# Designs tried in a protein design run: designed miniproteins, single chains, continued (3). Part 17

Each design is a single chain, and the fold is of that chain. pLDDT is the mean over its residues in the fold that is shown.

## One batch from the design tools (miniprotein)

Design m8599
Fold by ESMFold2-Fast:
Structure m8599 (fold): chain A 116 residues (1-116)
Amino acid sequence: SLAEEILAENLGRRFLTGSGKEVTVTEADLATGEGRFRALADYLSRHDVPEDELRRLADDLGLSEGARLALLALRRGELTPAILDEAIALDKEVDPSLAAYLEGLRARAEAGRAAA
């Protein structure tokens, strides 16, 4: 499926953390809601994905309601601090690690708004 292809493309990719440490995406990372969210968000940054296809991909990847809300907002160019707060509230007890990642996105969105 396309969902499996997206995860496979993300597997083994390297990224730099804020501390300058290079880390590699692992299968264990992609088994988490956070890892799958990041993989699909990366895919959306490179491809124009219709909303119906995005909903299907999120379903195929078993993403949480908060993850789905954030991805749809990201697709629409509407990923505001308010929508991130709603997504965090939905996932806080369901997927705490994803909720913490979304809190990081919220901080960056707030900083971007303050810089404008």
Scores: mean pLDDT 80

Design m8600
Fold by ESMFold2-Fast:
Structure m8600 (fold): chain A 87 residues (1-87)
Amino acid sequence: SLEEEGERHLEKARELLKGPPTPENHRQIATELARAAQLFYESENLEGLKRVLELAEEALKRYPDSHALQTALEAIKQAIEDLERKG
């Protein structure tokens, strides 16, 4: 399901966040977070999106200068707002 696929991408982002603090790693984290958010948004899973947001905020604390993570965080926030407005 879309929710199960979203969970897999979120778990991958969580694993990557435990890895080396490299620009390549934070870019991969942003990619996995964006994919998880897209899947949770398509399945209308607000709780899933909120968990993606929490991990994105933690990732940005570790990589504050990452434009990729900043962009992912803003997209996740927008997805949450849009889904809350629909419900």
Scores: mean pLDDT 86

Design m8601
Fold by ESMFold2-Fast:
Formats: C-alpha cells, sequence, structure tokens
Structure m8601 (fold): chain A 64 residues (1-64)
C-alpha cells in the first residue's frame, strides 16, 4: 500500500509540476494533492496518503 501510494504521489507531483511549473508552491502542492487523490481512487489506494506524498514531492520539485 505505502509503496503504491508513494508512486502515485510521485506521478501526481510530476504531472502538477509539468502543468503549473511557475505557480506559487501552495497552488502546486494543492494541484498535486488533487491529482494524487484522483489516481489513488482509480488504484484502490488511500487517497489521503497519496495526497501527502504528492505534496511532499511537489515541494521537492519546486525547490529544484
Amino acid sequence: MEETARLIGTIAAFEAYKRLGNKPIDELMEEAARLGRELAEKFGVDPELAAQYARDYAKKLYEQ
């Protein structure tokens, strides 16, 4: 479960970064969380756990 949630979060973060790029970090993290929840629902994974990983990875991508 955690491995799948982490993978979903990573994918969601990259997708959000690709779409929003230069948006404020708060907007990027929120979009990543939304995408993470959506993907998690499709894969039967905890949406809040995936959203947490998505926010964390979006933050890392924004910093680099």
Scores: mean pLDDT 79

Design m8602
Fold by ESMFold2-Fast:
Structure m8602 (fold): chain A 59 residues (1-59)
Amino acid sequence: MEAEAEEFGENFARIVETALRLVIERGGESLSEEELKEEVERAREGGIRYWRELEERRA
């Protein structure tokens, strides 16, 4: 169960990083590498929390 939440968070973080890099490349968003890293980490944490809430609702 713990591993599933962590895996979801990791996958969500990758999706967010990919999307943000695409937006920066095409949209001209001025985001630093440090800011990008912080957003990716926030997405990983959010994904883990979301998965745990989803599992709790299933119970």
Scores: mean pLDDT 76

Design m8603
Fold by ESMFold2-Fast:
Structure m8603 (fold): chain A 59 residues (1-59)
Amino acid sequence: GMAEAERLMEEGRRLKEEGLKMLKEDPSKVAKAIGTVLRGIGLEIEGALLAGLPLSEVV
């Protein structure tokens, strides 16, 4: 439903922020940081698809 889609998009946005912050604070964690950002993007895409929203709204 729309509420679940919104939660997925919010969680994805949070993960992207965490991944970028991780990279900024510790460059040695680049692989983990990139993985975290990609997971966040995936959740935003999943949420957008569930809500029927254009991907441009989340990615």
Scores: mean pLDDT 78

Design m8604
Fold by ESMFold2-Fast:
Structure m8604 (fold): chain A 70 residues (1-70)
Amino acid sequence: SPTPEEKEEVLKQFKDYVEKVIEQAKQLSEEERKELIEYLEEKAEELKKRFPELAEEIDKLLEEAKKKIS
């Protein structure tokens, strides 16, 4: 099972990645932003499969990203 430190690092890395993606999205077309949201949803789903105990926090980060990208 992952340690508390590993779980914290995973959430931090995902949050940092999401913030970079949000910034990148500002320069993208509407169609490209939709593709980017789909990509984030896929990555969040894979991460939740690996760390199901973090699912709620991952979903919160994804929801905030979707609000800022759209």
Scores: mean pLDDT 83

Design m8605
Fold by ESMFold2-Fast:
Structure m8605 (fold): chain A 62 residues (1-62)
Amino acid sequence: MSAEEILEKAREKVEEAIAKAKEAGESAYTVAQGFGDRALEEIERALKEGDLEKAKELLERM
């Protein structure tokens, strides 16, 4: 799995989680957005460091 594929899958998982949270209410939506931003930052950091295994592990934990 390439770095670009990991980022695309992470973004897709975040969008799905946000969509589900939006149905639960605005408070849940705000929390899900914050969680998603943080998860994407962690994956991006791992990819910038060349740690593809860590980035994949973070994606699987989402």
Scores: mean pLDDT 78

Design m8606
Fold by ESMFold2-Fast:
Structure m8606 (fold): chain A 91 residues (1-91)
Amino acid sequence: MREEIERAAEALLSPDWRERAEAMLRLVDFANSPDPEVARLAVERLEALLDSPDPEVRGLALAALWAIALSSPDPEVAARAAAAVARAEAA
């Protein structure tokens, strides 16, 4: 799972917009996993992508974190995603 999450995060750097869109959706799916460790790793990886020098990558990570904050069945995962969004928007 960690390797799959890392591969999805790397795909957000792809020059192919379809690969970037699919990678974003995969990371959201991982964050909505019933496995709390998988969900935590996905959110953690998206948080790291908010520090990307590429504004498009930051935008995709922000959109994914917003989706997770609104849809996550785990209140701790949802709260963490919401906090990351608030921190990024304040910067």
Scores: mean pLDDT 79

Design m8607
Fold by ESMFold2-Fast:
Structure m8607 (fold): chain A 76 residues (1-76)
Amino acid sequence: MKEKIEELKKEADKYLNEAATAMGQGRYDEAIANLEKAKKLYEEALKLSTDPEEQARLQRGIALVDEAIALARARK
């Protein structure tokens, strides 16, 4: 499962990068869509993780994405 968790994290990072680009260009709806995709991937990784420390890191990642979504929504 380690390889699958790392794959999900890498895919989430791709969506986070796309969201950051969209935010910089004022495309807030597109940024939110990409942030929501990244959140789902982190949630999938969290379900597969059995390591409490990794689970804590993934939960922090989800919280940061939720904050980013709230900020993007506030800019609309």
Scores: mean pLDDT 85

Design m8608
Fold by ESMFold2-Fast:
Structure m8608 (fold): chain A 63 residues (1-63)
Amino acid sequence: ELTEKGEELIKEGKYEEAAKLYEEAIKRDPNDARAWGNLGRALAKLGKIEEAFEYFVKSLELS
């Protein structure tokens, strides 16, 4: 649900809104590796490269 909405926002270039949805997904399930990876991707699109890297690492640790 949230992941599908987040992907649609990424497709529309609404990266800030997508990041907020993925943050909500992580709050519901902190072990959702895909949500961490998708949050990293959204933040990378926003130019927040250091934060994106941290979340990609978290995604890999949970995979």
Scores: mean pLDDT 81

Design m8609
Fold by ESMFold2-Fast:
Structure m8609 (fold): chain A 61 residues (1-61)
Amino acid sequence: MVTVGVAVDDLKEAEEIARRLGARIVASVQTDSGKYGLVVEAPSEEQARELVRALEELNRR
């Protein structure tokens, strides 16, 4: 199990993506730029990398 940090523009959509990929958001904070900083648990480093990529793709929308 690994923990990674990522910033997202849409917390609700990020939560749905994490749930679909079997990951868990363990902490979230709203940043000064209006983004949300997330701490996410994934089963492996590979899964964590895939999750971060999916959330980064969400941010470009």
Scores: mean pLDDT 75

Design m8610
Fold by ESMFold2-Fast:
Structure m8610 (fold): chain A 81 residues (1-81)
Amino acid sequence: EEFKKEILNKLKEALRKLGIEVPDSVLETIVNTTFEALKKINPNPSKEEMEEAAIDSIASYVAARTGEDPEELKEKLKELF
């Protein structure tokens, strides 16, 4: 639970630095859905696996909304984490 809050806060800060606005409710929903999906594959995901999965999901969401390349956005987010 605390770890999820840490990842959410890091994502909010990274998105802010990139000038990208995502509502908190949307960000939380995407991250929660991603973690549920990850836990179906691996019931005890590591901190690193959870951070990477969250970055992937948010990058894909933002890319679809902004028209930016999801791989480029993923690298930008990873650099800020």
Scores: mean pLDDT 81

Design m8611
Fold by ESMFold2-Fast:
Structure m8611 (fold): chain A 60 residues (1-60)
Amino acid sequence: SAEIKELEDKIQEAAENKDIEGLKKYGEELVELLKKNGASEEEIEAVKLAIENGVKELEE
């Protein structure tokens, strides 16, 4: 969907700009949107892990 793509683009931009707050915010919004669209538990966990790893990398 266009909304998912927009959030994915914002997450990528936040990661490229080392914007930890933006990465957390858009990552959380993506997870919530995926849940609403009936995404699998595996897909949701993969996205959460990717966001957590991205945040950790920027914090180090």
Scores: mean pLDDT 82

Design m8612
Fold by ESMFold2-Fast:
Structure m8612 (fold): chain A 70 residues (1-70)
Amino acid sequence: SVLEQLEKAVQLVANNLGYKLTPEEARKIAERAVEKALADGRITQADLDAGHLEKLGPYLVEEVKEYIKK
């Protein structure tokens, strides 16, 4: 599923920054990134349905950075 692909992408971003996330943490971050991107109009539901996830990259990075700042 799209969310499983995004969860993996979140884990890769976190690992590159020296952090290890649980699957639950990665899923929460992925869900929040999608919510923000949709709210900003950067992606559409049609993009998600088609698996066009490239525009989510910056949102995933930002959400990981915000999460690890705590």
Scores: mean pLDDT 81

Design m8613
Fold by ESMFold2-Fast:
Structure m8613 (fold): chain A 61 residues (1-61)
Amino acid sequence: AERVKELLVKGVSAYNAGNYEEAIKLFEQAKAEGERTGVLTPEAKQFIDEKIAEAKKKLEE
């Protein structure tokens, strides 16, 4: 059940390192795992969606 948190931590680390493509992959994996296990809260989903959007914006710059 902690896999979602592990993937989020790895995604944030990748984002902070400037590895935005890797960050997007990790955030999408966290979202998919949360949906698969039914533990994805609306708050967590919004957070993940926002982080994916931020990382995508960085790739456009």
Scores: mean pLDDT 81

Design m8614
Fold by ESMFold2-Fast:
Structure m8614 (fold): chain A 73 residues (1-73)
Amino acid sequence: TAQAHVDAARALPRTDEASAGELGYHYAQAVKAAFNGETKDLPPDFRERLLKAAEAAYEAGNITKEQLEGVKK
């Protein structure tokens, strides 16, 4: 689920090169799940975390603008 990818990203070390790639992957997967509507019934706190993850993934080039906009809906 989108939440599982966000939680996986948070569990990774943030200063390791290998972990940086894994972080980007999990953020991109969380955004794709949100774009597909998997977050429609989730609490606001999760939605806020997902939006921040989506913005980070977009800046890193891992998702499209359409996928980012899908999360914002």
Scores: mean pLDDT 59

Design m8615
Fold by ESMFold2-Fast:
Formats: sequence, C-alpha cells, structure tokens
Structure m8615 (fold): chain A 87 residues (1-87)
Amino acid sequence: MSKFFDLRDLSLEEARELLEREYPDFEIIEHTVQEYEFTYPNLVGIALKSLGFKVGDRVLIGVRKGVDFLSAVLSTDPNVVRFFLVG
C-alpha cells in the first residue's frame, strides 16, 4: 500500500489548489526529489525514500501551520504532515 496519495491525474497547479481548499490549516510546500537527497540523505530525503518516492518525482508536502517543518516530516500523524505525488 502506498504511504502517500497519488494525484498525478492532476496538474501541479490543480493539485495545489485542491489541497489548499481541503487542508486550509496546512502550508503546502512544493518539492522535486533530487538525486543527492537519496545519495547523501538528510531527514527529508530519508522520509521521501521511506515513503517510496523516486528521484525526479514532484511532491506536494502538506505541513500543519505552526509545526516546524523538520519535526513535521518525522511525524506519522496525518494531522501534522501529508505527502502527495503530483503530475
């Protein structure tokens, strides 16, 4: 089972607009998975790799407003962080 939601049927702009509407208490962060994040992994790279993302994937990361980004990406709570694969 995927640990992220697949929104590749939507454009990046459409996915972002949908997520900003559905999760108004979340900050939506755009990220493209870089090769170096898997070669020299930091906390974000470790999280993305563990979720099954691939180098070159476009990801929208929803982080609850008021939560520190690094603390959020280490969380397993879907009320704190959510990951979305976009087209």
Scores: mean pLDDT 75

Design m8616
Fold by ESMFold2-Fast:
Structure m8616 (fold): chain A 56 residues (1-56)
Amino acid sequence: SELRELGERAGELEDEEVRREVERLLKQAYIAQAQGDEATARRYIEEARRLLEEAE
C-alpha cells in the first residue's frame, strides 16, 4: 500500500525531525482513511510525499 511504501522510505531517513513529521502525517492519513475521509487522507499523503522528496 502507499502508506506502507512511504513509511518504509521515512524509516530510512537520517533526519529524525523529518522522519517524525512524515510518520505523524502518515498516521493522520491512516486515521482519515479509517473514517472514510479519502480527501483528507490524500492531503496528508501528498504532504508526507513532499517532505520525503525534499529530504531524499
Scores: mean pLDDT 83

Design m8617
Fold by ESMFold2-Fast:
Structure m8617 (fold): chain A 70 residues (1-70)
Amino acid sequence: SSLLDEVLKLLGEVGRLEKAGKDSSEVLERALELIRKLDPADQAQVRRLLPLFDLSEENRERVLAALEEA
């Protein structure tokens, strides 16, 4: 879905900003808002692909928490 594609792009940008030592908070907040709107199938895809983004433990935990919000 287009929403899933946007979430994956935003999570990629969060990982990129973290590696560059830049503030990722605005991009992460946008990703979390969209994650809460995903259907269960798209949420499962985000969980499966999450390790590929190399997020910090803190930001990974925030993404997982948003995925558990039903």
Scores: mean pLDDT 86

Design m8618
Fold by ESMFold2-Fast:
Structure m8618 (fold): chain A 84 residues (1-84)
Amino acid sequence: MAIAYGVISEVKGNKVTIHVISSEGEFKVGDKVRADVEGLGGSGTLEGIVSEVKGDKITIEVTKSTIPLSKLVVGDKVTLEQIP
């Protein structure tokens, strides 16, 4: 199981890109993930699928969210976990 800590670097449509600061394990394209977000726009949980992994950035296609994606702000803290 993989876990990462980072910040939101980009929000574009239903895609959220996370700049990873530290991680345990490896994320792969196609992995189902949950992201817990805490920041200025509020706190919430996102679920989605990893669509891209480039260096220290992971992009997620969001399928479910407890917070509107429009309320997410670049710099918001994220804990990203691989889920079954």
Scores: mean pLDDT 83

Design m8619
Fold by ESMFold2-Fast:
Structure m8619 (fold): chain A 54 residues (1-54)
Amino acid sequence: SLLDRAERLISELVDPQDWEAAMKAAKELLKKDPNATDEQLRDAILEAARESRK
């Protein structure tokens, strides 16, 4: 599924405490652009993880 890519990247790049924020960002990106690249998903996931700690 489209979410399989997001789940893989989150498990590789993000601490468990940030998974909710990261997954939310990935889902919103894929809703707007289902063909988003892995690079775009990585950027969105990492940004959301950083923001969740503020």
Scores: mean pLDDT 79

Design m8620
Fold by ESMFold2-Fast:
Structure m8620 (fold): chain A 60 residues (1-60)
Amino acid sequence: SEEKEKKKEELLKRLEEEIEKGKPVLEEREKNASFNDPEYIEEIKKYAIEQGKKEIEESL
């Protein structure tokens, strides 16, 4: 059981080191994914169309 605990700690340390090394790349990918999210873009488009329609109706 002690050997298993030591192996778990070593694996966790290696994962943390890999995460730290990959952090800049992961942050860049997450940023790009958020900006390129098709659902988010579609929601913004729908909101803009709704606002435009309201303005036209109010102007008439």
Scores: mean pLDDT 61

Design m8621
Fold by ESMFold2-Fast:
Formats: C-alpha cells, sequence, structure tokens
Structure m8621 (fold): chain A 61 residues (1-61)
C-alpha cells in the first residue's frame, strides 16, 4: 500500500518543511492541511484508509 502522511498545521512554511522530511523518510505522498479541524483531518484519514492507503496523521499544531 502507498504510505501517505497528513500534516495538519496552521503554519504553511512549517508544514512544508515537515512534508519534505516525511518524503525523505519514505512516505510516497504528503497532504498538507492548513486550518483544518482535527475532525476534518481524521475524516480525510479514514477515507484514505478505506481506499487502501497506509495513513499517518501528523498534528503539528
Amino acid sequence: PRKVALVADDDRERAEKAAEELLAEGYDDVIILIGASDEEALKLAEELLKKGYDVTLVNVR
């Protein structure tokens, strides 16, 4: 399965730096969520899991 990281942050520059580090660690994709609620981030993670992705939620806030 593809490894996907969801990075939830209110700071885009910090989120982009975290995304670069996660890609270097071997994640296939990183999705940045700026200003999303915890509920919105969890809902997206659940949808990706249903599609067969290996999902990690990283909350930096």
Scores: mean pLDDT 80

Design m8622
Fold by ESMFold2-Fast:
Structure m8622 (fold): chain A 97 residues (1-97)
Amino acid sequence: ATLTISAPEEVKAGSNLTVTVTVSGASSPVVVRVEAVVEGTGYLLGSASATVAPGGTATLTLKNLIAGTTYTIRATAVDAATGEVVAEAEKTVKVVE
């Protein structure tokens, strides 16, 4: 399985950031966990998890974003039948004025 993180490279402060994670190449449902971590601090701002069918998506929405903050978005997929980690992905998003 492969995870693709869809998020803008930059988002304006005061806007909502929606992160979409798409699962590809899975033959069975996977549990996707998405986390947003503040770069440099390690602070977890938000997380979401969902059981996703093959070709499905999981979403995480962050609000009240502060200018000058950079987030590392981490996604992990675990096979729902075996409990094995099958895919991981990361993406960086900057908050601008």
Scores: mean pLDDT 80

Design m8623
Fold by ESMFold2-Fast:
Structure m8623 (fold): chain A 66 residues (1-66)
Amino acid sequence: SLYEKLEKVVEELKPLAERAYTEGDEEARKKVLELLEKVAEVAREMEAAGDDDEEKAAELVVKRLE
């Protein structure tokens, strides 16, 4: 599902956020912000996605994230 694929992206974000907060890694912080911006875009597209081809729409949208 779209939600499940989004959760995988968020799971990848978690270790980067920990690095940014614990070690003060500015590069990790920038990547966290970029991923959060992409997650927000995915969330907007999720609301536009219908029941038809929801799984295909989720796959296409998640591929944009990385």
Scores: mean pLDDT 65

Design m8624
Fold by ESMFold2-Fast:
Structure m8624 (fold): chain A 85 residues (1-85)
Amino acid sequence: MVEEAEELFREGRLEEAKELYEELLKKDPTNLEAVRGLMRVLLEMGEEERAEKVFEEVLKKLLEKGDIGGVLRLIGEWLDLQLEK
């Protein structure tokens, strides 16, 4: 669950948090809470290029679904994460 991955992140268990977020995204690739969490973990680990790839892959899936609200939310969450670093 997203809550469990967020707790792992708060504890500094970044690798475990990453793995749990990745599992959540395998089940639902457009789960924006899991997408935000994974991007945040990757940025904290210094894996900026990988975080950008996650953003691009999810953006493509949302556009293919015609989920404009999801696209706008994803962009907003990406910008927020860039401002936090």
Scores: mean pLDDT 81

Design m8626
Fold by ESMFold2-Fast:
Structure m8626 (fold): chain A 95 residues (1-95)
Amino acid sequence: SPEEKLAEVRRLIDEADRLLSQAEKLINEYKKTGDKELLEKARQVLEQINRLIDEAEKLIDSLPDEDAVRERFILAVLKGAAYFLELQIEKLEKE
């Protein structure tokens, strides 16, 4: 049902947001310690975030435009955050 799809979109968004916070903590710890394993973990978390965003986008595209307006906006914000996280990881990997 549309309600079940919207509930799943919200679950995927919440999980992606949680993982984004986790990746930011890993990067901040790397900046303090220089432990390259933390950058590798941050990259793996970013890959998980991108998969969750792709799944949420696929589900939301099956819903009417007037449904999930808030969730579409949040997904756009999460996509932007994931993009900046990728740029940050790439810059740190070049150190």
Scores: mean pLDDT 88

Design m8627
Fold by ESMFold2-Fast:
Structure m8627 (fold): chain A 71 residues (1-71)
Amino acid sequence: LEEELEKLRPEVEKRLAAGLALLGIDPSPEEMERLVNEVLREAKRLAEEKNLSPGEAARIAVGRLLEKKLE
């Protein structure tokens, strides 16, 4: 699980950067690293609690983070 989630790190960063750009947000490299780590932690929790695939959990976690930025 952790290895699969780490393999998704570049994809999570790309999706998160694209989503944030659509919201007019341009995070610093340090902030982006923090947000990616937050997404991966949430994805791990979702995969373990909901028996989701790593990719599915990561997509949901990205969506949840972006939704919080809209609030």
Scores: mean pLDDT 78

Design m8628
Fold by ESMFold2-Fast:
Structure m8628 (fold): chain A 56 residues (1-56)
Amino acid sequence: SMDEVEALARRIAESLKRGGLSLDESRAKVIKNALIDRGYSEEDAEYAVELVKELL
């Protein structure tokens, strides 16, 4: 669901902030592929990555 994708994006953003990590194109691709591998649709994975960018 959209709410679950938003919660996931917040968790990812917090993890990146704690680690002092930026969301470059390479890391965005890795995160997207990891979400797809976990069973998220390509659209939901892309939306999650865009939300992470906005939250950083």
Scores: mean pLDDT 84

Design m8629
Fold by ESMFold2-Fast:
Structure m8629 (fold): chain A 56 residues (1-56)
Amino acid sequence: STLTRVAAHDAGLSVEELRRLTAASRSVEELARQLVAKGLSPEVARGAAEAAFLGR
C-alpha cells in the first residue's frame, strides 16, 4: 500500500523489510520499539509503525 511505502521511506527501510517487521509485530507499540532499536527516533518510529499497520 502507499502508506507502507511512505512509512518505509521515512524509516530508511525497504518496503519488504518493513512489511516483514510489521507481520512479525503484534502491535504498533512492538513495531515502534523494534524501529527504535534499529536507530529511529521514538517519534519517527511511532509514525512509521502506525502507518505500516494502517497500510496492511
Scores: mean pLDDT 79

Design m8630
Fold by ESMFold2-Fast:
Structure m8630 (fold): chain A 92 residues (1-92)
Amino acid sequence: MYRLRGKFKLNNGVEKEAEVDVEPSETLAEAVRRLLEQLGFDPETVEILESSVDPETRLSDLKVGDKFKVKLRAIRAGKEYEIEGEITVEEG
């Protein structure tokens, strides 16, 4: 089973980390929404603004140790944040 680890920096300077176990059939976009849900963000509000890898790439097409960068917008507790993330593929 694969695990994604995300390190996220919010536009207010706050840094947060999250981890989720992922299925090989999931896309990066789906896994990123689940990482942000772990941090208390509304997954329906997650917009991927920029990504170093195609967000529709399936996790089965990635390797353990792969890293990618994302820029996101998401809402938490009624407030919108711009977020920079670095996501690492780990063995789960």
Scores: mean pLDDT 83

Design m8631
Fold by ESMFold2-Fast:
Structure m8631 (fold): chain A 75 residues (1-75)
Amino acid sequence: GVTVTLTEENVEEAVQIATDVLGLSQEVRDAAIEAARESGKYPVTVTFTPESTPEGVREAVRKSAETGKVVSSTG
């Protein structure tokens, strides 16, 4: 998996790089970016895996934003 720390300045770039490296869909990328921006709380640290789903990524981003912990987006 690929672990990225998202900030207000890097969210689009960091998510794009992580999802491109793992061959993840645009839906997973868009879900991560949307969830991070909706949270408005940074930093957010999430681990993307080849098994990452849009819903799993949204949950991982929200949980990381709330707890400040690294969260895996497996699902």
Scores: mean pLDDT 82

Design m8633
Fold by ESMFold2-Fast:
Structure m8633 (fold): chain A 78 residues (1-78)
Amino acid sequence: SEEERLRAEIERAIAEGRDTSHLVKSLEQLFYALRLEAERMVAQEEDFKAAIAKEHNPSRKAALETALEFYRGLAEKL
């Protein structure tokens, strides 16, 4: 993962006595981007919940519930 790569580079830079400032900033920017993606997934979950509440067709409702579970799983991994 990008996080694992950056952490490994930081550890190497520390061992070599090199400045880590730019690597730490890159890691912080990565966490910020991942947080925004998680927030987007949560917003998508609310959209699916609203659609499910308004859906009267059983097969379409089941499809929406399956999609919600998929996005919930993605949000939990972030």
Scores: mean pLDDT 74

Design m8634
Fold by ESMFold2-Fast:
Structure m8634 (fold): chain A 82 residues (1-82)
Amino acid sequence: MSKKELILRAIALALRAIGLLFDAEIIPLPEEVRERIVKLAEEAIKLALEAMKSEDKEEQIKLLREAEEKLREAERLLREAL
């Protein structure tokens, strides 16, 4: 995976997280579930931004993997609440 591909992946993950933040605001969810989704999405955005700033390809891959895992958990929580 090229550095450009890693940056594009980071942007894609950040956009997915922003979508989850929007869903958490407009969808009527239990408060505890909403707060957990928001926290996971915010953490995923932070990790994606850190990946974009990293000059180490291995560190970028690790940060993007961690961001994706947090997004998958948030998406699972949203699915189970619907």
Scores: mean pLDDT 84

Design m8635
Fold by ESMFold2-Fast:
Structure m8635 (fold): chain A 67 residues (1-67)
Amino acid sequence: SEEKAKELFNKLGELDPEGVKKIIEAVEKGDIEKAKKLLKEAAKKAGIELSDEEIDTIIKILKKLFS
């Protein structure tokens, strides 16, 4: 769900604040491919399992907030 995706992204921000900052910067620039790549890499590094659907949901939320 969208709620679950937000919770996972918030947890990632607690574990890797610099990684999350880079993801948001990529979204602000409209570089969605880079944002998705950075999100996948940050989640993998933090040990958080994100499905493709959860990644797409997180990016969609960030686009609404920062684009």
Scores: mean pLDDT 83

Design m8636
Fold by ESMFold2-Fast:
Structure m8636 (fold): chain A 95 residues (1-95)
Amino acid sequence: SMIDQAYSLVQQAIHLRDDMGAYLTATGIVLSAMDLMLKYHPELVSPELRELYDRLVELDRQLQADPLNQQIYDQWVETGLELLEKLREILEKAL
């Protein structure tokens, strides 16, 4: 199912975060998992989860415009990791 695919991506992001310290790659995979959820299971995407996703997308746009901005980078990582944890909780309840 698309829920299983999104959860597989979330597990990959957790491994990258916890075992490899690859926060940028982990955050990118979380965006991919959210894209799957929005396309196939929008009913599982809470307003809070959608707000985190929209914020992360805006931070990604800002970081592309100013890639050396450490403050935007830090906010992008923080928001991505928060989205990862919230998405994990929702997917575990849906499985």
Scores: mean pLDDT 82

